# Designs tried in a protein design run: designed miniproteins, single chains, continued (2). Part 107

Each design is a single chain, and the fold is of that chain. pLDDT is the mean over its residues in the fold that is shown.

## One batch from the design tools (miniprotein)

Design m7731
Fold by ESMFold2-Fast:
Structure m7731 (fold): chain A 75 residues (1-75)
Amino acid sequence: SHMEYAREVVELARKLMTEEEKRELEELNKREAELEALAKQGNEEALKELMEVGVKILELAVKRVVRAREELRKK
């Protein structure tokens, strides 16, 4: 099923993460939280950087999903 396939892709994407990718994601999540707090206080520069960090997190997540999908197709 589509839902079962989606779960397998997400699980594999997580399992295939390197320690470097895990550290990068943790650092990006920490920066996102810091910027969100500042943006909520009306800091416009923080809001701009928050959007840029969000885009980067999404782009990296898409790359991990694509890698997992390619791995599943080979099996």
Scores: mean pLDDT 85

Design m7732
Fold by ESMFold2-Fast:
Structure m7732 (fold): chain A 75 residues (1-75)
Amino acid sequence: SMEELESLYPFARAELASYGLDASDEALVRRLAERLLEMMKRYNQPLEELLKNPEVQEELTALMRELAAEQAARA
């Protein structure tokens, strides 16, 4: 739901900032939040437990590289 998605925005902004990405870019924030929500549903885990999963960490690392490339392409 939109409420579930928006609840992930604070975490998504913090993660983008930690990787040196533009946390004010609403499109990047939404993309990261949508992927986090999809993974939470796929693994049937809350965010805090999901982030302990090495496979999830690998998927997030790959996603952050993709988001960095998208940000660079807009510059």
Scores: mean pLDDT 82

Design m7733
Fold by ESMFold2-Fast:
Structure m7733 (fold): chain A 55 residues (1-55)
Amino acid sequence: MAVITVEKGTAELKDGWVYMEEAGTLTVKTENSTETKEVKAGEEVPVPEGELITK
């Protein structure tokens, strides 16, 4: 199961996409990988099925 973390920012998870309401850092952690990227406000990022955690 994937864990999707937004650090420093606000985001919404909907239909396999993360919608970044504010600029921040997005980390997607699966059983086999961890990817981190900086995203801007208003960006949408496709993500695997999982849970969204805001820090």
Scores: mean pLDDT 76

Design m7734
Fold by ESMFold2-Fast:
Structure m7734 (fold): chain A 98 residues (1-98)
Amino acid sequence: DVEEAVRAASAKVLDAVIEKTKELGLPISTGLYLAGLVSREIRKAAEELVKQGKKDEAIRLANEVADYAVERINKAKSLDELQEAVREAIDLAREKTK
């Protein structure tokens, strides 16, 4: 189910970003904003693939982007690195719809 995959992916990204914002002493509002950027791009990319009849690719995209985002976010040591991790995850989601 594409909707379940997108929701699970969004939850994983949110959890990783919020824990990293706490670790770095950043406002929770910053974490919510950054997690929201990734979640919106995952959903947009998955919906585009579904329109093309590519439901299995949509599920794989959601899982792959979330796993990539979590790995990069967990390695971030500063706000700049966290923002870079988010940007890279967004770029990956966009690339997967081409």
Scores: mean pLDDT 89

Design m7735
Fold by ESMFold2-Fast:
Order: structure tokens, then C-alpha cells, then sequence
Structure m7735 (fold): chain A 65 residues (1-65)
């Protein structure tokens, strides 16, 4: 399960992507920056993978709106 702190990092990445009209290139960069930030904070590979899945799920939902 993704921690509350991990969810906040995902939220920040999604807000950055939203500011740029959900551009796929910005989404890719935001995802990379999110992974780097979580790794720097000492999150486990499993937690980082959960954050990546949550980001992609929420990004896909935003694209369907």
C-alpha cells in the first residue's frame, strides 16, 4: 500500500502534469522526477512501484475527462 507521504508526492506530480494540459512529455518527466524524489527519500522499490501505478492510473482517469 502507498503511504500518505507517497500519495502526496504522486499528487504533486499530477498537479504539475495538469498545469501543462496533461501533456504526455510533461507526464513522463513528472513521473521520472517523482521516482527520483521517492528514491532519494529512501522509499522501497515496492513503494516506488505502487506510486508509479497510482500516478499512471490517475493520469489515465484525467485523460478520460
Amino acid sequence: SLSEEGRKVVQKALEETRKHGLDPGVADQSLQDMVAELAKRGFSPAEIQAAVREFLRRYEEELKR
Scores: mean pLDDT 85

Design m7736
Fold by ESMFold2-Fast:
Structure m7736 (fold): chain A 81 residues (1-81)
Amino acid sequence: SIAASMPSPEEILRAAVELIRKAAELKETDPVLAEALEVAALLLGALAVLAGHPELLGRLAEEAEKAGLEELAEILRRAYE
């Protein structure tokens, strides 16, 4: 099945956390690229749900909040709840 060929939850989490961190770093210097990285992190969150790991949205929301990406954190928390 398609789900069986998806990245592991650990791989999804690592990739999304890196995107969140980079988005936070670039937010003031390159806001367009920062926004694209936030969207990519949201898509990885959606992939986590599709892979059967919606709990990763909560972890990503914590990382986004820690990085100062409050709007992204709220979106991720709302999607999990």
Scores: mean pLDDT 82

Design m7737
Fold by ESMFold2-Fast:
Structure m7737 (fold): chain A 69 residues (1-69)
Amino acid sequence: SHEEKVDEIYKKAKELSKTKPVGEALKIMADELQKYIEENKLSPEEVAEVRKKFQKYADEIDKEAQKAQ
């Protein structure tokens, strides 16, 4: 499913955030999601669902990084 692809991207970004700046990990995650949307010609509803899940994961990574400050 499209949600499973978002989970895969999140897992990769979470691992990258251990060795790369959070901003770089988030950019890679965003770029991979955008490529998936374009290659699979997702409908507006499917795009909304995957972006909502993506934003939740992105916020989680960002919040954990900010807690370290």
Scores: mean pLDDT 79

Design m7738
Fold by ESMFold2-Fast:
Structure m7738 (fold): chain A 97 residues (1-97)
Amino acid sequence: AEEAREEREKAKEYAEKGEAEKAAEEALEAGKKAVEAASKGDAEEAYEAGREAVEGAGYASEAAKKQGKEGGEPSLKAGVAAVAGGSALTAAKNLLK
């Protein structure tokens, strides 16, 4: 969770600076950590990292929209990060029942 949180914070900072591609790359790294935690059965880590990845993807998507790169590579990377985070959240919810 700590590393995914740092990646979400970096995604927000890059998004605020108008660096949509870097924001999307940070969100994608958070998504990878969320999926890895879910694959190891670490429900708490998967849930926390998944939330951070989805939030980071949101920042990256908004930055891409502001840059007129909606539908470009930064937007696609943000979408992948959101799917990865959402999948990890779903897996974590099923493990925490």
Scores: mean pLDDT 80

Design m7739
Fold by ESMFold2-Fast:
Structure m7739 (fold): chain A 71 residues (1-71)
Amino acid sequence: MNYFPTGPLSPEEAAIEAGVLMIWAGVARTGKNPNPELSERLAEIARKVEAGEATSADFEEANRLFDELFS
């Protein structure tokens, strides 16, 4: 499922999407079944998005990690 756009973002859109990724990285790190690896990967992608360094592949990975988080 596509939760994040796979195309180029404006700087403002990138900041919003990075914030969302960081929130879900926190969710993945906490709870009854924490997944620190998934959390770390989401946080890494969030940093790239915020820095304007994210590629379409990074957004595709974020969408896969979101599917995994909700499974």
Scores: mean pLDDT 74

Design m7740
Fold by ESMFold2-Fast:
Structure m7740 (fold): chain A 141 residues (1-141)
Amino acid sequence: TDSFNQNLQDARDNAQALADKYPEYRNQILSDVDESLSLLSEFSLVDTRGASDAASSLANLLNAMTNGTNAQAVSAAGQTGNALTRLGRSLGPDAAALLGSLVSQGISSMTALLNAGDNGRGAYTFLHLLTSGLSRVRHLS
């Protein structure tokens, strides 16, 4: 869908901007986002709307991590978690539970690192946990 493809492109563009802001984590950020978007493309075959909403929320999160406050980044991570949990419900109860748990852990870890002033590490830690969660869900689907 045009909307889904646009959301994927927005997420890629915002990932580049985030990687430029935190060059020490550039390769990790770009690799994790590319893998997440690839996994969302696979899940779009099961739930196109859920995958599109997840891609849109991820694009918004990446923008908030680059241009927003720590509170805005945490809020956007929560919105991304909600979209992923909804997508997970379409993939099955085990997928929903796994994504919910890993997103909760990711938000907690990111919030602690942001509060410590380690914003780049906070951002990449969330993205890595997100990508790991989506990859694990692929093995359930």
Scores: mean pLDDT 88

Design m7741
Fold by ESMFold2-Fast:
Structure m7741 (fold): chain A 91 residues (1-91)
Amino acid sequence: SDEVLKKIDKIIELLEKAKKTASPEAQRVLENAIKTLEEIKEEIEKKNLPPSKARLLIESTIGVLEIHRAVSYPDDEELAKLLDEMRSIAE
């Protein structure tokens, strides 16, 4: 739906902003998350993906980033804050 598309756009905006200050290695991970969200957006626009499933896929994308932070960047407070903000938007 339109509200889910707006949520995806806001999350992509946050990830694009984070990429500007991220290390080259972190930029690749953030870019992959952006591409996944853009693919989810395209499937919603094609009406191939219902809003309820889209929400689950967005949550899954955030979950993958949370695991990546825990394993690779456990002390990255900026990434932790970004992930919390993304989860708040996804609700």
Scores: mean pLDDT 82

Design m7742
Fold by ESMFold2-Fast:
Structure m7742 (fold): chain A 100 residues (1-100)
Amino acid sequence: SMEERAQAALILAVEEGIRYAKKLGEIDEDALKRLEEQKKKVYSKLSPELQKLLEKALAGDREAQLELWTDAVMLSDGVPREEARARVEAALAEAEAAIA
């Protein structure tokens, strides 16, 4: 479902946020441990197909990332897939420019 895909996108967002926080030296080890436990519980409840898609996204597969983010934006913003995809591509390009 879209809700399950949004949950997978949330795990991706948390993992990317943790990676960024570590680069800035601004990570709370206790908070990280709690996030890892919660992530593990949510991940185990995802369908095998969504687990594979999330694993690809976490490994840096751009298309997998775009698919998960697009589903999340469609659910969050209530926009058609084409508009959601364009918003995700623009946001990722801006984020990459900001950290380059």
Scores: mean pLDDT 77

Design m7743
Fold by ESMFold2-Fast:
Structure m7743 (fold): chain A 71 residues (1-71)
Amino acid sequence: DVAAQVAEAQAKIPALAAEFEARREEALALIREQAPLLESEAARELAARILAGEDPRAILERLLAEILARL
């Protein structure tokens, strides 16, 4: 059940966001280093949005909502 898997993923977003915030500076430095090495254009776009200061939690919630809307 894809909808149930998306709901489970949404439930995990707060924990993932908290981990990111706990290591925000380190995570941002790694994203800056790794972004040019990402093979997916979508992944590079997400990295650019995070580096621009967009909330990673908001990005993840929007992506999961978009997936659910297509079910």
Scores: mean pLDDT 70

Design m7744
Fold by ESMFold2-Fast:
Structure m7744 (fold): chain A 120 residues (1-120)
Amino acid sequence: SMEQEYAGTITVLKELYPDASKVLLIFRSVFLPRLRSLPPEVRQETLKLLRKLIESVEEELEKALEEENEDKIYELLTKYIKNDPELHPEVKSLLTDEQIRELSKELILAYKAYKKYVES
């Protein structure tokens, strides 16, 4: 199932990044596949920036994930990620309104997978 796939990815990411918050691990599990087509330098710079941006909204994002509030997740990702001036233009091109809506749904599924298979 997609939940088991997210749980597997999050487990691997937790081992590689033991200092990362659960919200950052969940975000990375759904966002990393979207960066695969980008040059390695752009991917690394994006991951550093995303860590900073996600950590800045961590509490609000976790609450929205817990409440399964897709619209709130969409608003947070648009306001704090897509509209960040430091975000590479090629990454912004991946964050269309449709893609952010899909990402919001995937984040809820990844959060459920974390709670069910990783947090236990």
Scores: mean pLDDT 84

Design m7745
Fold by ESMFold2-Fast:
Structure m7745 (fold): chain A 87 residues (1-87)
Amino acid sequence: MMEDPLLREAFYAEVEASLYLMKASIYEKYFGDTKEGQEKAKKAREEARRAAEEAVRLIEEARRRGVELTPAAEADLRAARQLVELL
């Protein structure tokens, strides 16, 4: 579990992306009618995209180095790629 340093960093980046998406959702749901809420939601989505792109980069780098991806890491890579496409 999380033995490779690149996969560990990728996990941290995925957690960060999830937290930013939650932050964006909260601003959209509770403050979407305000300019401040809209701007904070937009910035949170931009941060989520950056974190997701970093997670993809780290997992792909681990694979290039010959690290065998666990099923969990493969699922994380798929999820991070979807986030990048949606954001």
Scores: mean pLDDT 81

Design m7746
Fold by ESMFold2-Fast:
Structure m7746 (fold): chain A 93 residues (1-93)
Amino acid sequence: MAEEYRKKAFEILEAESEEEFEEALERIRALAREASENQELELIKEAYEALLRGLLGKLYLALARGEISEEEFEEKLKLLEEEKEKVEELLKK
């Protein structure tokens, strides 16, 4: 299972640079859910955090290019912060 999560995380990291924000976010959520269900979230924590940082970088780039509005940027940033908080809450237990 841990090896499967690493492969999925690697695929998401590679695809993230070219994926739409919503699609990338859903894949990140799916990975976290799967790891949480198997009580293995801690094994992929570093990869999960890297995925969230990559997606954040993509949002800043899109904003700088005028591809998204400031309002849309703030909404998507809030979604990323909420996902980070959910992971941190799971790790506290």
Scores: mean pLDDT 67

Design m7747
Fold by ESMFold2-Fast:
Structure m7747 (fold): chain A 70 residues (1-70)
Amino acid sequence: GAEEALRRAREARRRGERLVQEGLSNTENPALGTGIALRGIGIQLDGALALARETGLSFSEAMERLGLKG
């Protein structure tokens, strides 16, 4: 249901944000850090897209619901 979709998307947001912070904190290898940060962004966007598909929200509305737009 919508509650489970939202819960999974919020977990993806938290995981993706941790990867973004990990990547941005990689001062020894900035190229690797950039790749990790981009992966984290991808996880967050994929979570928002999955939420939109399961709930019938637009992608923009799903991002708003997750606090990714604002």
Scores: mean pLDDT 80

Design m7748
Fold by ESMFold2-Fast:
Structure m7748 (fold): chain A 58 residues (1-58)
Amino acid sequence: TGDDRRMIDNFGNTGLDRLDRITMDGLRDNMTMTGLTDRITRITDDTRRRINDILRNT
């Protein structure tokens, strides 16, 4: 399970960096608060699905 933890940590760091970039893009596009929240929720859900998929393959 050491490899699994490494994968989760890597996805966590990459996910946060990607989230920050997309949030900045949303602000640049003059998005509403609701629009930003929706984007964040989508990214969180996508990240969760990817993590679950990796865990299932292990």
Scores: mean pLDDT 63

Design m7749
Fold by ESMFold2-Fast:
Structure m7749 (fold): chain A 76 residues (1-76)
Amino acid sequence: MKAEVAEKLLAELPELMAAVARASGGDAAVVAAAARQAARMALEGGVPRERVLEAAREAARAAGLPEVEEAAREAA
């Protein structure tokens, strides 16, 4: 189901954002763009906004970039 796929994406989000941050050399704009895309896909998949924002907060901590949470809020 779409919601299950979206929830799986959110569960992987902290690791994905940490990997993107590492690959981009900590480029906040690149990580923020990836976070917006992931948040939009999760919301379109029917995941509640509160769950998306919680996952984004965890991803922001994992990446060390608060822009991840801000980007997800903007997408929501």
Scores: mean pLDDT 74

Design m7750
Fold by ESMFold2-Fast:
Structure m7750 (fold): chain A 61 residues (1-61)
Amino acid sequence: RRERARRAQEAAVAAGGAGAAAGAHDSLMWTDPEVGARASLEAGASDGSPEGAAAAKEGSL
């Protein structure tokens, strides 16, 4: 199950904000998937601790 890893990953994706929804941007005539990819990678790499940083970084605790 790995609920721990799944939750951490989910939080990291949420920290990416709109970027995490690259598919939505692509469908909204936003042919710039690098925005979503960058946000996803930035959330994972720059966040380091998605459980705490993700919620705080999103600005909505």
Scores: mean pLDDT 49

Design m7751
Fold by ESMFold2-Fast:
Structure m7751 (fold): chain A 74 residues (1-74)
Amino acid sequence: SVREEYERRWEEMLREVRRLLEEGASPDEVIDVLNRRFGETVDWLLSQATPEAEEEIRRLVERVGRVLDEIRAA
């Protein structure tokens, strides 16, 4: 389903962010990667053209915003 693929992509994004931070990447480098992955995921969700995809875009915006706040606070 769209939701299952979205959750898989979200978990991959979180793993990549955590890995980069553990490897000593700068917050700016991590934010750049997160922004690129976010854009790719939004484009994919928009291509699905379903109500489920629209809801997941809203959730993704909230989730990414929270992660960005945590990265900037560190």
Scores: mean pLDDT 80

Design m7752
Fold by ESMFold2-Fast:
Structure m7752 (fold): chain A 92 residues (1-92)
Amino acid sequence: AAEEFLKLLEESDRLSVEAREALEAGDYEKAIELLEKLIEKIEEIIKLLEEHPEEVAEYLGISLEEIEKLIEHLRALKKKLKEQVKELKEKL
């Protein structure tokens, strides 16, 4: 779980950077595709934290309460990204 968590974080960071670059270039179609992939990775991270909270908490040296807060923050981020994708689709 911990190794999978780190891999998903790295993939999410890459997608976030690439999506930003696509937005700056005015490539809204590519930005949408990258943001949708990022949303999928965030959902995978949420699922991993919900299924293996103790293992991830131990690996990161944080409390289970901090895992719950992280899940809440990730759900809020996912909602914001979905709203951003909707706005971008309206510009096409």
Scores: mean pLDDT 86

Design m7753
Fold by ESMFold2-Fast:
Structure m7753 (fold): chain A 97 residues (1-97)
Amino acid sequence: SLWRGVIEVRWRAPSREAAERRLATGEELFRDLAAENKDLISYEVETELREVGGVWEGVLRITVVGPKDAVEAFAAELTERFRAMGADEIRVEFEEL
């Protein structure tokens, strides 16, 4: 069966420029990894930038669809790489289609 994986990554930064840089780097990393993964059927990425209580927050939301094992493996790899990039929060959810 097909599964959907959603990976949401958040970075908090003291300036808009710092948050934008994190988002740009994260999106580039995602695109590079996705291009090498042939088991995924589809993927999409959304970015949000907002100011909360004087702190800038960049949010990268990645949605992937594919076989369960491929989706789980891809989400695990992205999570470790985003953690290495200093992500403040990472959430991962899986749903059977």
Scores: mean pLDDT 86

Design m7754
Fold by ESMFold2-Fast:
Structure m7754 (fold): chain A 81 residues (1-81)
Amino acid sequence: SEEELEELIAKIEELLEKMKEAVEAGDFETAEKLAAEIQGLLDKMNELVKANPSLRPRFLEAMARVQERMKEIAELKKKLE
């Protein structure tokens, strides 16, 4: 459902903020665990969209933002390593 998709997006955004905080603190083990949790939610989001193709435009928009944030966090991690 649209509601379920928005809940998954909100949770992913929350975990991305926590992952960034972990990287900034030098806690790369916590960042890795959060990245795995985010990947699990992305997999659930993909399955939801596969079951309901009408959600695809919103999904693609959300995925673009998630990919941008993941790239920013990865670049930050490289600077701190």
Scores: mean pLDDT 86

Design m7755
Fold by ESMFold2-Fast:
Structure m7755 (fold): chain A 62 residues (1-62)
Amino acid sequence: MTVDAEELAELLKENGLAPFFGAKDDAELLAVARALIAAFDKDGDGVLDEAEWARLKDALGL
């Protein structure tokens, strides 16, 4: 499984996490998703692999 910024933004929205990050609209939520990917993406390819996605989910309590 790989998660890109658009997919992550949708998952954050569906899980009600947009207000937690202070995102007012989908563009701000996409910026949050890109920042989260940059923090957890060790390879710098702009997507999260299965292991990095598992770490992000654990960090978010999902």
Scores: mean pLDDT 77

Design m7756
Fold by ESMFold2-Fast:
Structure m7756 (fold): chain A 95 residues (1-95)
Amino acid sequence: DRAARLAAASEAQKEALREALRHAYLALIALLEGRYEEAERHRELALEAAREAGEDEEEVRRELEEAFKEIERLREDEEETAAALAALRAVLATA
């Protein structure tokens, strides 16, 4: 049944999308904490999961690049870094 196959595909896509978002937030958290190697690893995993979810990998890569640049700017201020870290961890905890 085509409907059953589409439902199964949709479920797999939702799980891949959740995994992509989880790795994206973990990458930003690692970057805020100065863990650059872990940040890059999670960024790569987020792109892989986004591709599996059927998202536009090029657009997701651009979004992550812009987010990384913004986080690097925030790292110049310890107070802003602490606030951003708390916010990202709260989002990850509810995902």
Scores: mean pLDDT 77

Design m7757
Fold by ESMFold2-Fast:
Structure m7757 (fold): chain A 87 residues (1-87)
Amino acid sequence: SMDDQRRRAYQIARDLLLSRQSSIPGLTQQVIDSLSGTVATQVVTGVVLSRDQIVDWLMSQGLSRDTALRLSQLVLDTTDQVRRQMS
């Protein structure tokens, strides 16, 4: 089901992001949970946000532009990795 696919995508995304937490400043547990949800949605729907849209969203959550730029690329890379693992 779509719910099962979303749950699996979320778990894979969260595990991938947690493995990178120590190397990326600003990648807190709360941010990881939010990004994992975004990645899962992008994987299940096939609709991927642009880097600029991800940056704008992260900045609206109170992150600096520099942090938002780094995390926006991480979201896109993680989305691709989750897609490969679920194909």
Scores: mean pLDDT 86

Design m7758
Fold by ESMFold2-Fast:
Parts: structure tokens; C-alpha cells; sequence
Structure m7758 (fold): chain A 77 residues (1-77)
């Protein structure tokens, strides 16, 4: 479970190296991370956080994406 969430975090770290303008590649990495987390039986809260991060990729700024992720973490707490 935690290992799958760590894998999702690792994909998130790789997203920092992917160009901001390459939203499609970033989306693919997050979708793959969400899929892996679900298959590993990750808790709903963790999967929800990753889904919010994916939705945030559609926003124009990274700051807005981080705000959504933090809001989801507060909701999960």
C-alpha cells in the first residue's frame, strides 16, 4: 500500500523534469501512478490526492495545482 503511494510520489518527482508545456506527458505519468496505486490497494485518500493532482494539470499555473492538492490533503485529514 504505502509502496504504491511512494511509486506515485516518484512519478510526481519525474513530472518536475518534464516540460511544463508537455501536459500530455505529465498527464500520462499521473494516470499511470493512479492506476498503480489502485491496483496495489492504496487507501482512497491517497488515490484521491493523485486524482486532484491530475485535474490540476489542466490549470494554467503550478501554484493553482499545488493549492488544489493541499486542499485535498486537508479534506483527507
Amino acid sequence: MEAALEEARRYGEELEKVSEEDVEKRRELILRAIRAAREAGAPERGVRGAEVALEALLLPTREEALALVRAAQEEAA
Scores: mean pLDDT 57

Design m7759
Fold by ESMFold2-Fast:
Structure m7759 (fold): chain A 67 residues (1-67)
Amino acid sequence: MSKAEHYEAGARIAERMGFYYQAALLYKKAADITGDPELYEKAANAFEKSGKKDQAEIYRKKAEELR
């Protein structure tokens, strides 16, 4: 499994457990490795669910800039 795939898998587990902030950080790490805008969008959604609106906006903007 690639390092990015490992972070993405960890993010899904954290999200299922309700650890949205941890999930957001793991999706961000996967996105930083791959450059995948969909992973930045997942990170933004997880930041929003954790109450980190400013972080969510930053990573949504980054996802749009990479499309």
Scores: mean pLDDT 84

Design m7760
Fold by ESMFold2-Fast:
Structure m7760 (fold): chain A 64 residues (1-64)
Amino acid sequence: MEEELKKLGEEATKKAAPLGASSAEVKKTDDGYELTVTFKDGTKITEKFKSLEELRKTIESIRG
């Protein structure tokens, strides 16, 4: 599971890079999963997901 979350964070970073993202991190929370994208301007966007599948679909839909 931890390896999957690291891979998803790497994929999110790569997909969001064209949008000006510098990094992305995925973590598991009590409420599900959380994706935090950090932009070059220092802006952080955090989105919460109920399931790993919902998170994956969101990452796949990132288009810059």
Scores: mean pLDDT 78

Design m7761
Fold by ESMFold2-Fast:
Structure m7761 (fold): chain A 94 residues (1-94)
Amino acid sequence: MSRKEQLDKDIERLRQILESQPAISKEEIDEIVEKAKKLAYEVMSEQEIVEFHTLVVEAVKKSTLSPEQLQEIERIVGRLHLYNFMERAEAAQK
């Protein structure tokens, strides 16, 4: 599976987990997904990365996620950050 296919699946899975939580609004989900797409495919500033983290943490705090769902979110967010780091490193060489 390509990195892009994995990222697209990770972002879709994140959306599905968040949509399963009645305490998280559609507007919050849309903002988190939009920022996740930027983290996956664009070079984000440290401020934008912190804003993304803050939104995810606030959504998690008010949700009733299972341990398995929380671990899945942590894995998805971790992969998004790793790929953003790789994109930033590649951009710095151009």
Scores: mean pLDDT 78

Design m7762
Fold by ESMFold2-Fast:
Structure m7762 (fold): chain A 87 residues (1-87)
Amino acid sequence: SALEELKKKTLKEIREKAKRIVEEIQKEHPELDPTLLRGAANMIIRGTERELDELVKEGKLTEEKAKEILASIEPSLRKAADLLLQQ
């Protein structure tokens, strides 16, 4: 379906964006545990996948909602990194 294709495309963009942001954060903070940072990124990606799955099942996934979810990835990752740096 068109919604399933939009979900797959959005998840690919989310994973690519998350990888870039994780690499940027790791360069800024070489002291940050790379395993914990990747773990946090994986949890964020899994959360967005569940949200997209629910939107597809309800027939509510739009390009606008997909863009909003994609836009949330960087602030979510940077917040997670800030929390890890406090420990």
Scores: mean pLDDT 88

Design m7763
Fold by ESMFold2-Fast:
Structure m7763 (fold): chain A 78 residues (1-78)
Amino acid sequence: MVPLDPSSGERALALAEEAKASEDRSRASSLLTSAMILASISGDKKTIREVYLIMSEIEKRWGDDDGAARYKKLAEKY
């Protein structure tokens, strides 16, 4: 529950928000992959949950309803 590295959590959320603002799906995907890795390194369940919810929203926006549902379910476990 205590973050392993608070800076990793902050960076993860910043990258996820940058991905959300991106008009390029390839760029958004790369940013989300980095955000997921940093969220996992942070060890903060809240940060991991928020990154999964952002991934779900982005996948839904790009037409991947199955991916969106999957990430939303992963977020519910945190």
Scores: mean pLDDT 79

Design m7764
Fold by ESMFold2-Fast:
Structure m7764 (fold): chain A 94 residues (1-94)
Amino acid sequence: LSIESRMLKAMVDAMRAGKRLSVRELAEALGISQSSASALLNMVNRMTQTKTSSISKDVALKFISLETQTPLPASIEEMEALVQKYIEEELAER
């Protein structure tokens, strides 16, 4: 899976658990360095027009909407379905 797909999955998993994703949690979930995770968080902040040190549910919903080019999900279940479809489409292209 691409780093984008793994990041989207990490966001869904965190939101389902009622947790935020900090740089440390992103690095652990993706198996990357904290500097790389910080760059990803900065990209999320730029795309969502936010400036946070951790990804909240609202930021995750907006980012998933933008990345999948779909309307803002109404629920965590819809968010999970969009991410699953994104992963399936990536696997089908490879």
Scores: mean pLDDT 81

Design m7765
Fold by ESMFold2-Fast:
Structure m7765 (fold): chain A 66 residues (1-66)
Amino acid sequence: AAVQSFVEAGVAILQANVDPVTAAGLLKDYAQHQLLSEEQTAQAFNQLRSLLPVKAQEVEQAFKNL
């Protein structure tokens, strides 16, 4: 449910060729609106890395710095 929705949003954002900082900001906003815990966002990024490893890693690094 919540984690899967974050992964689906993440895939769409990463495929849209948005820069990592902007992508991280969009995902941070999504996580806050969905009330996702740090544990849930970490699980979601684990799934995103399996799907789009390079882009997901760049966005996760930016996400952690926000």
Scores: mean pLDDT 81

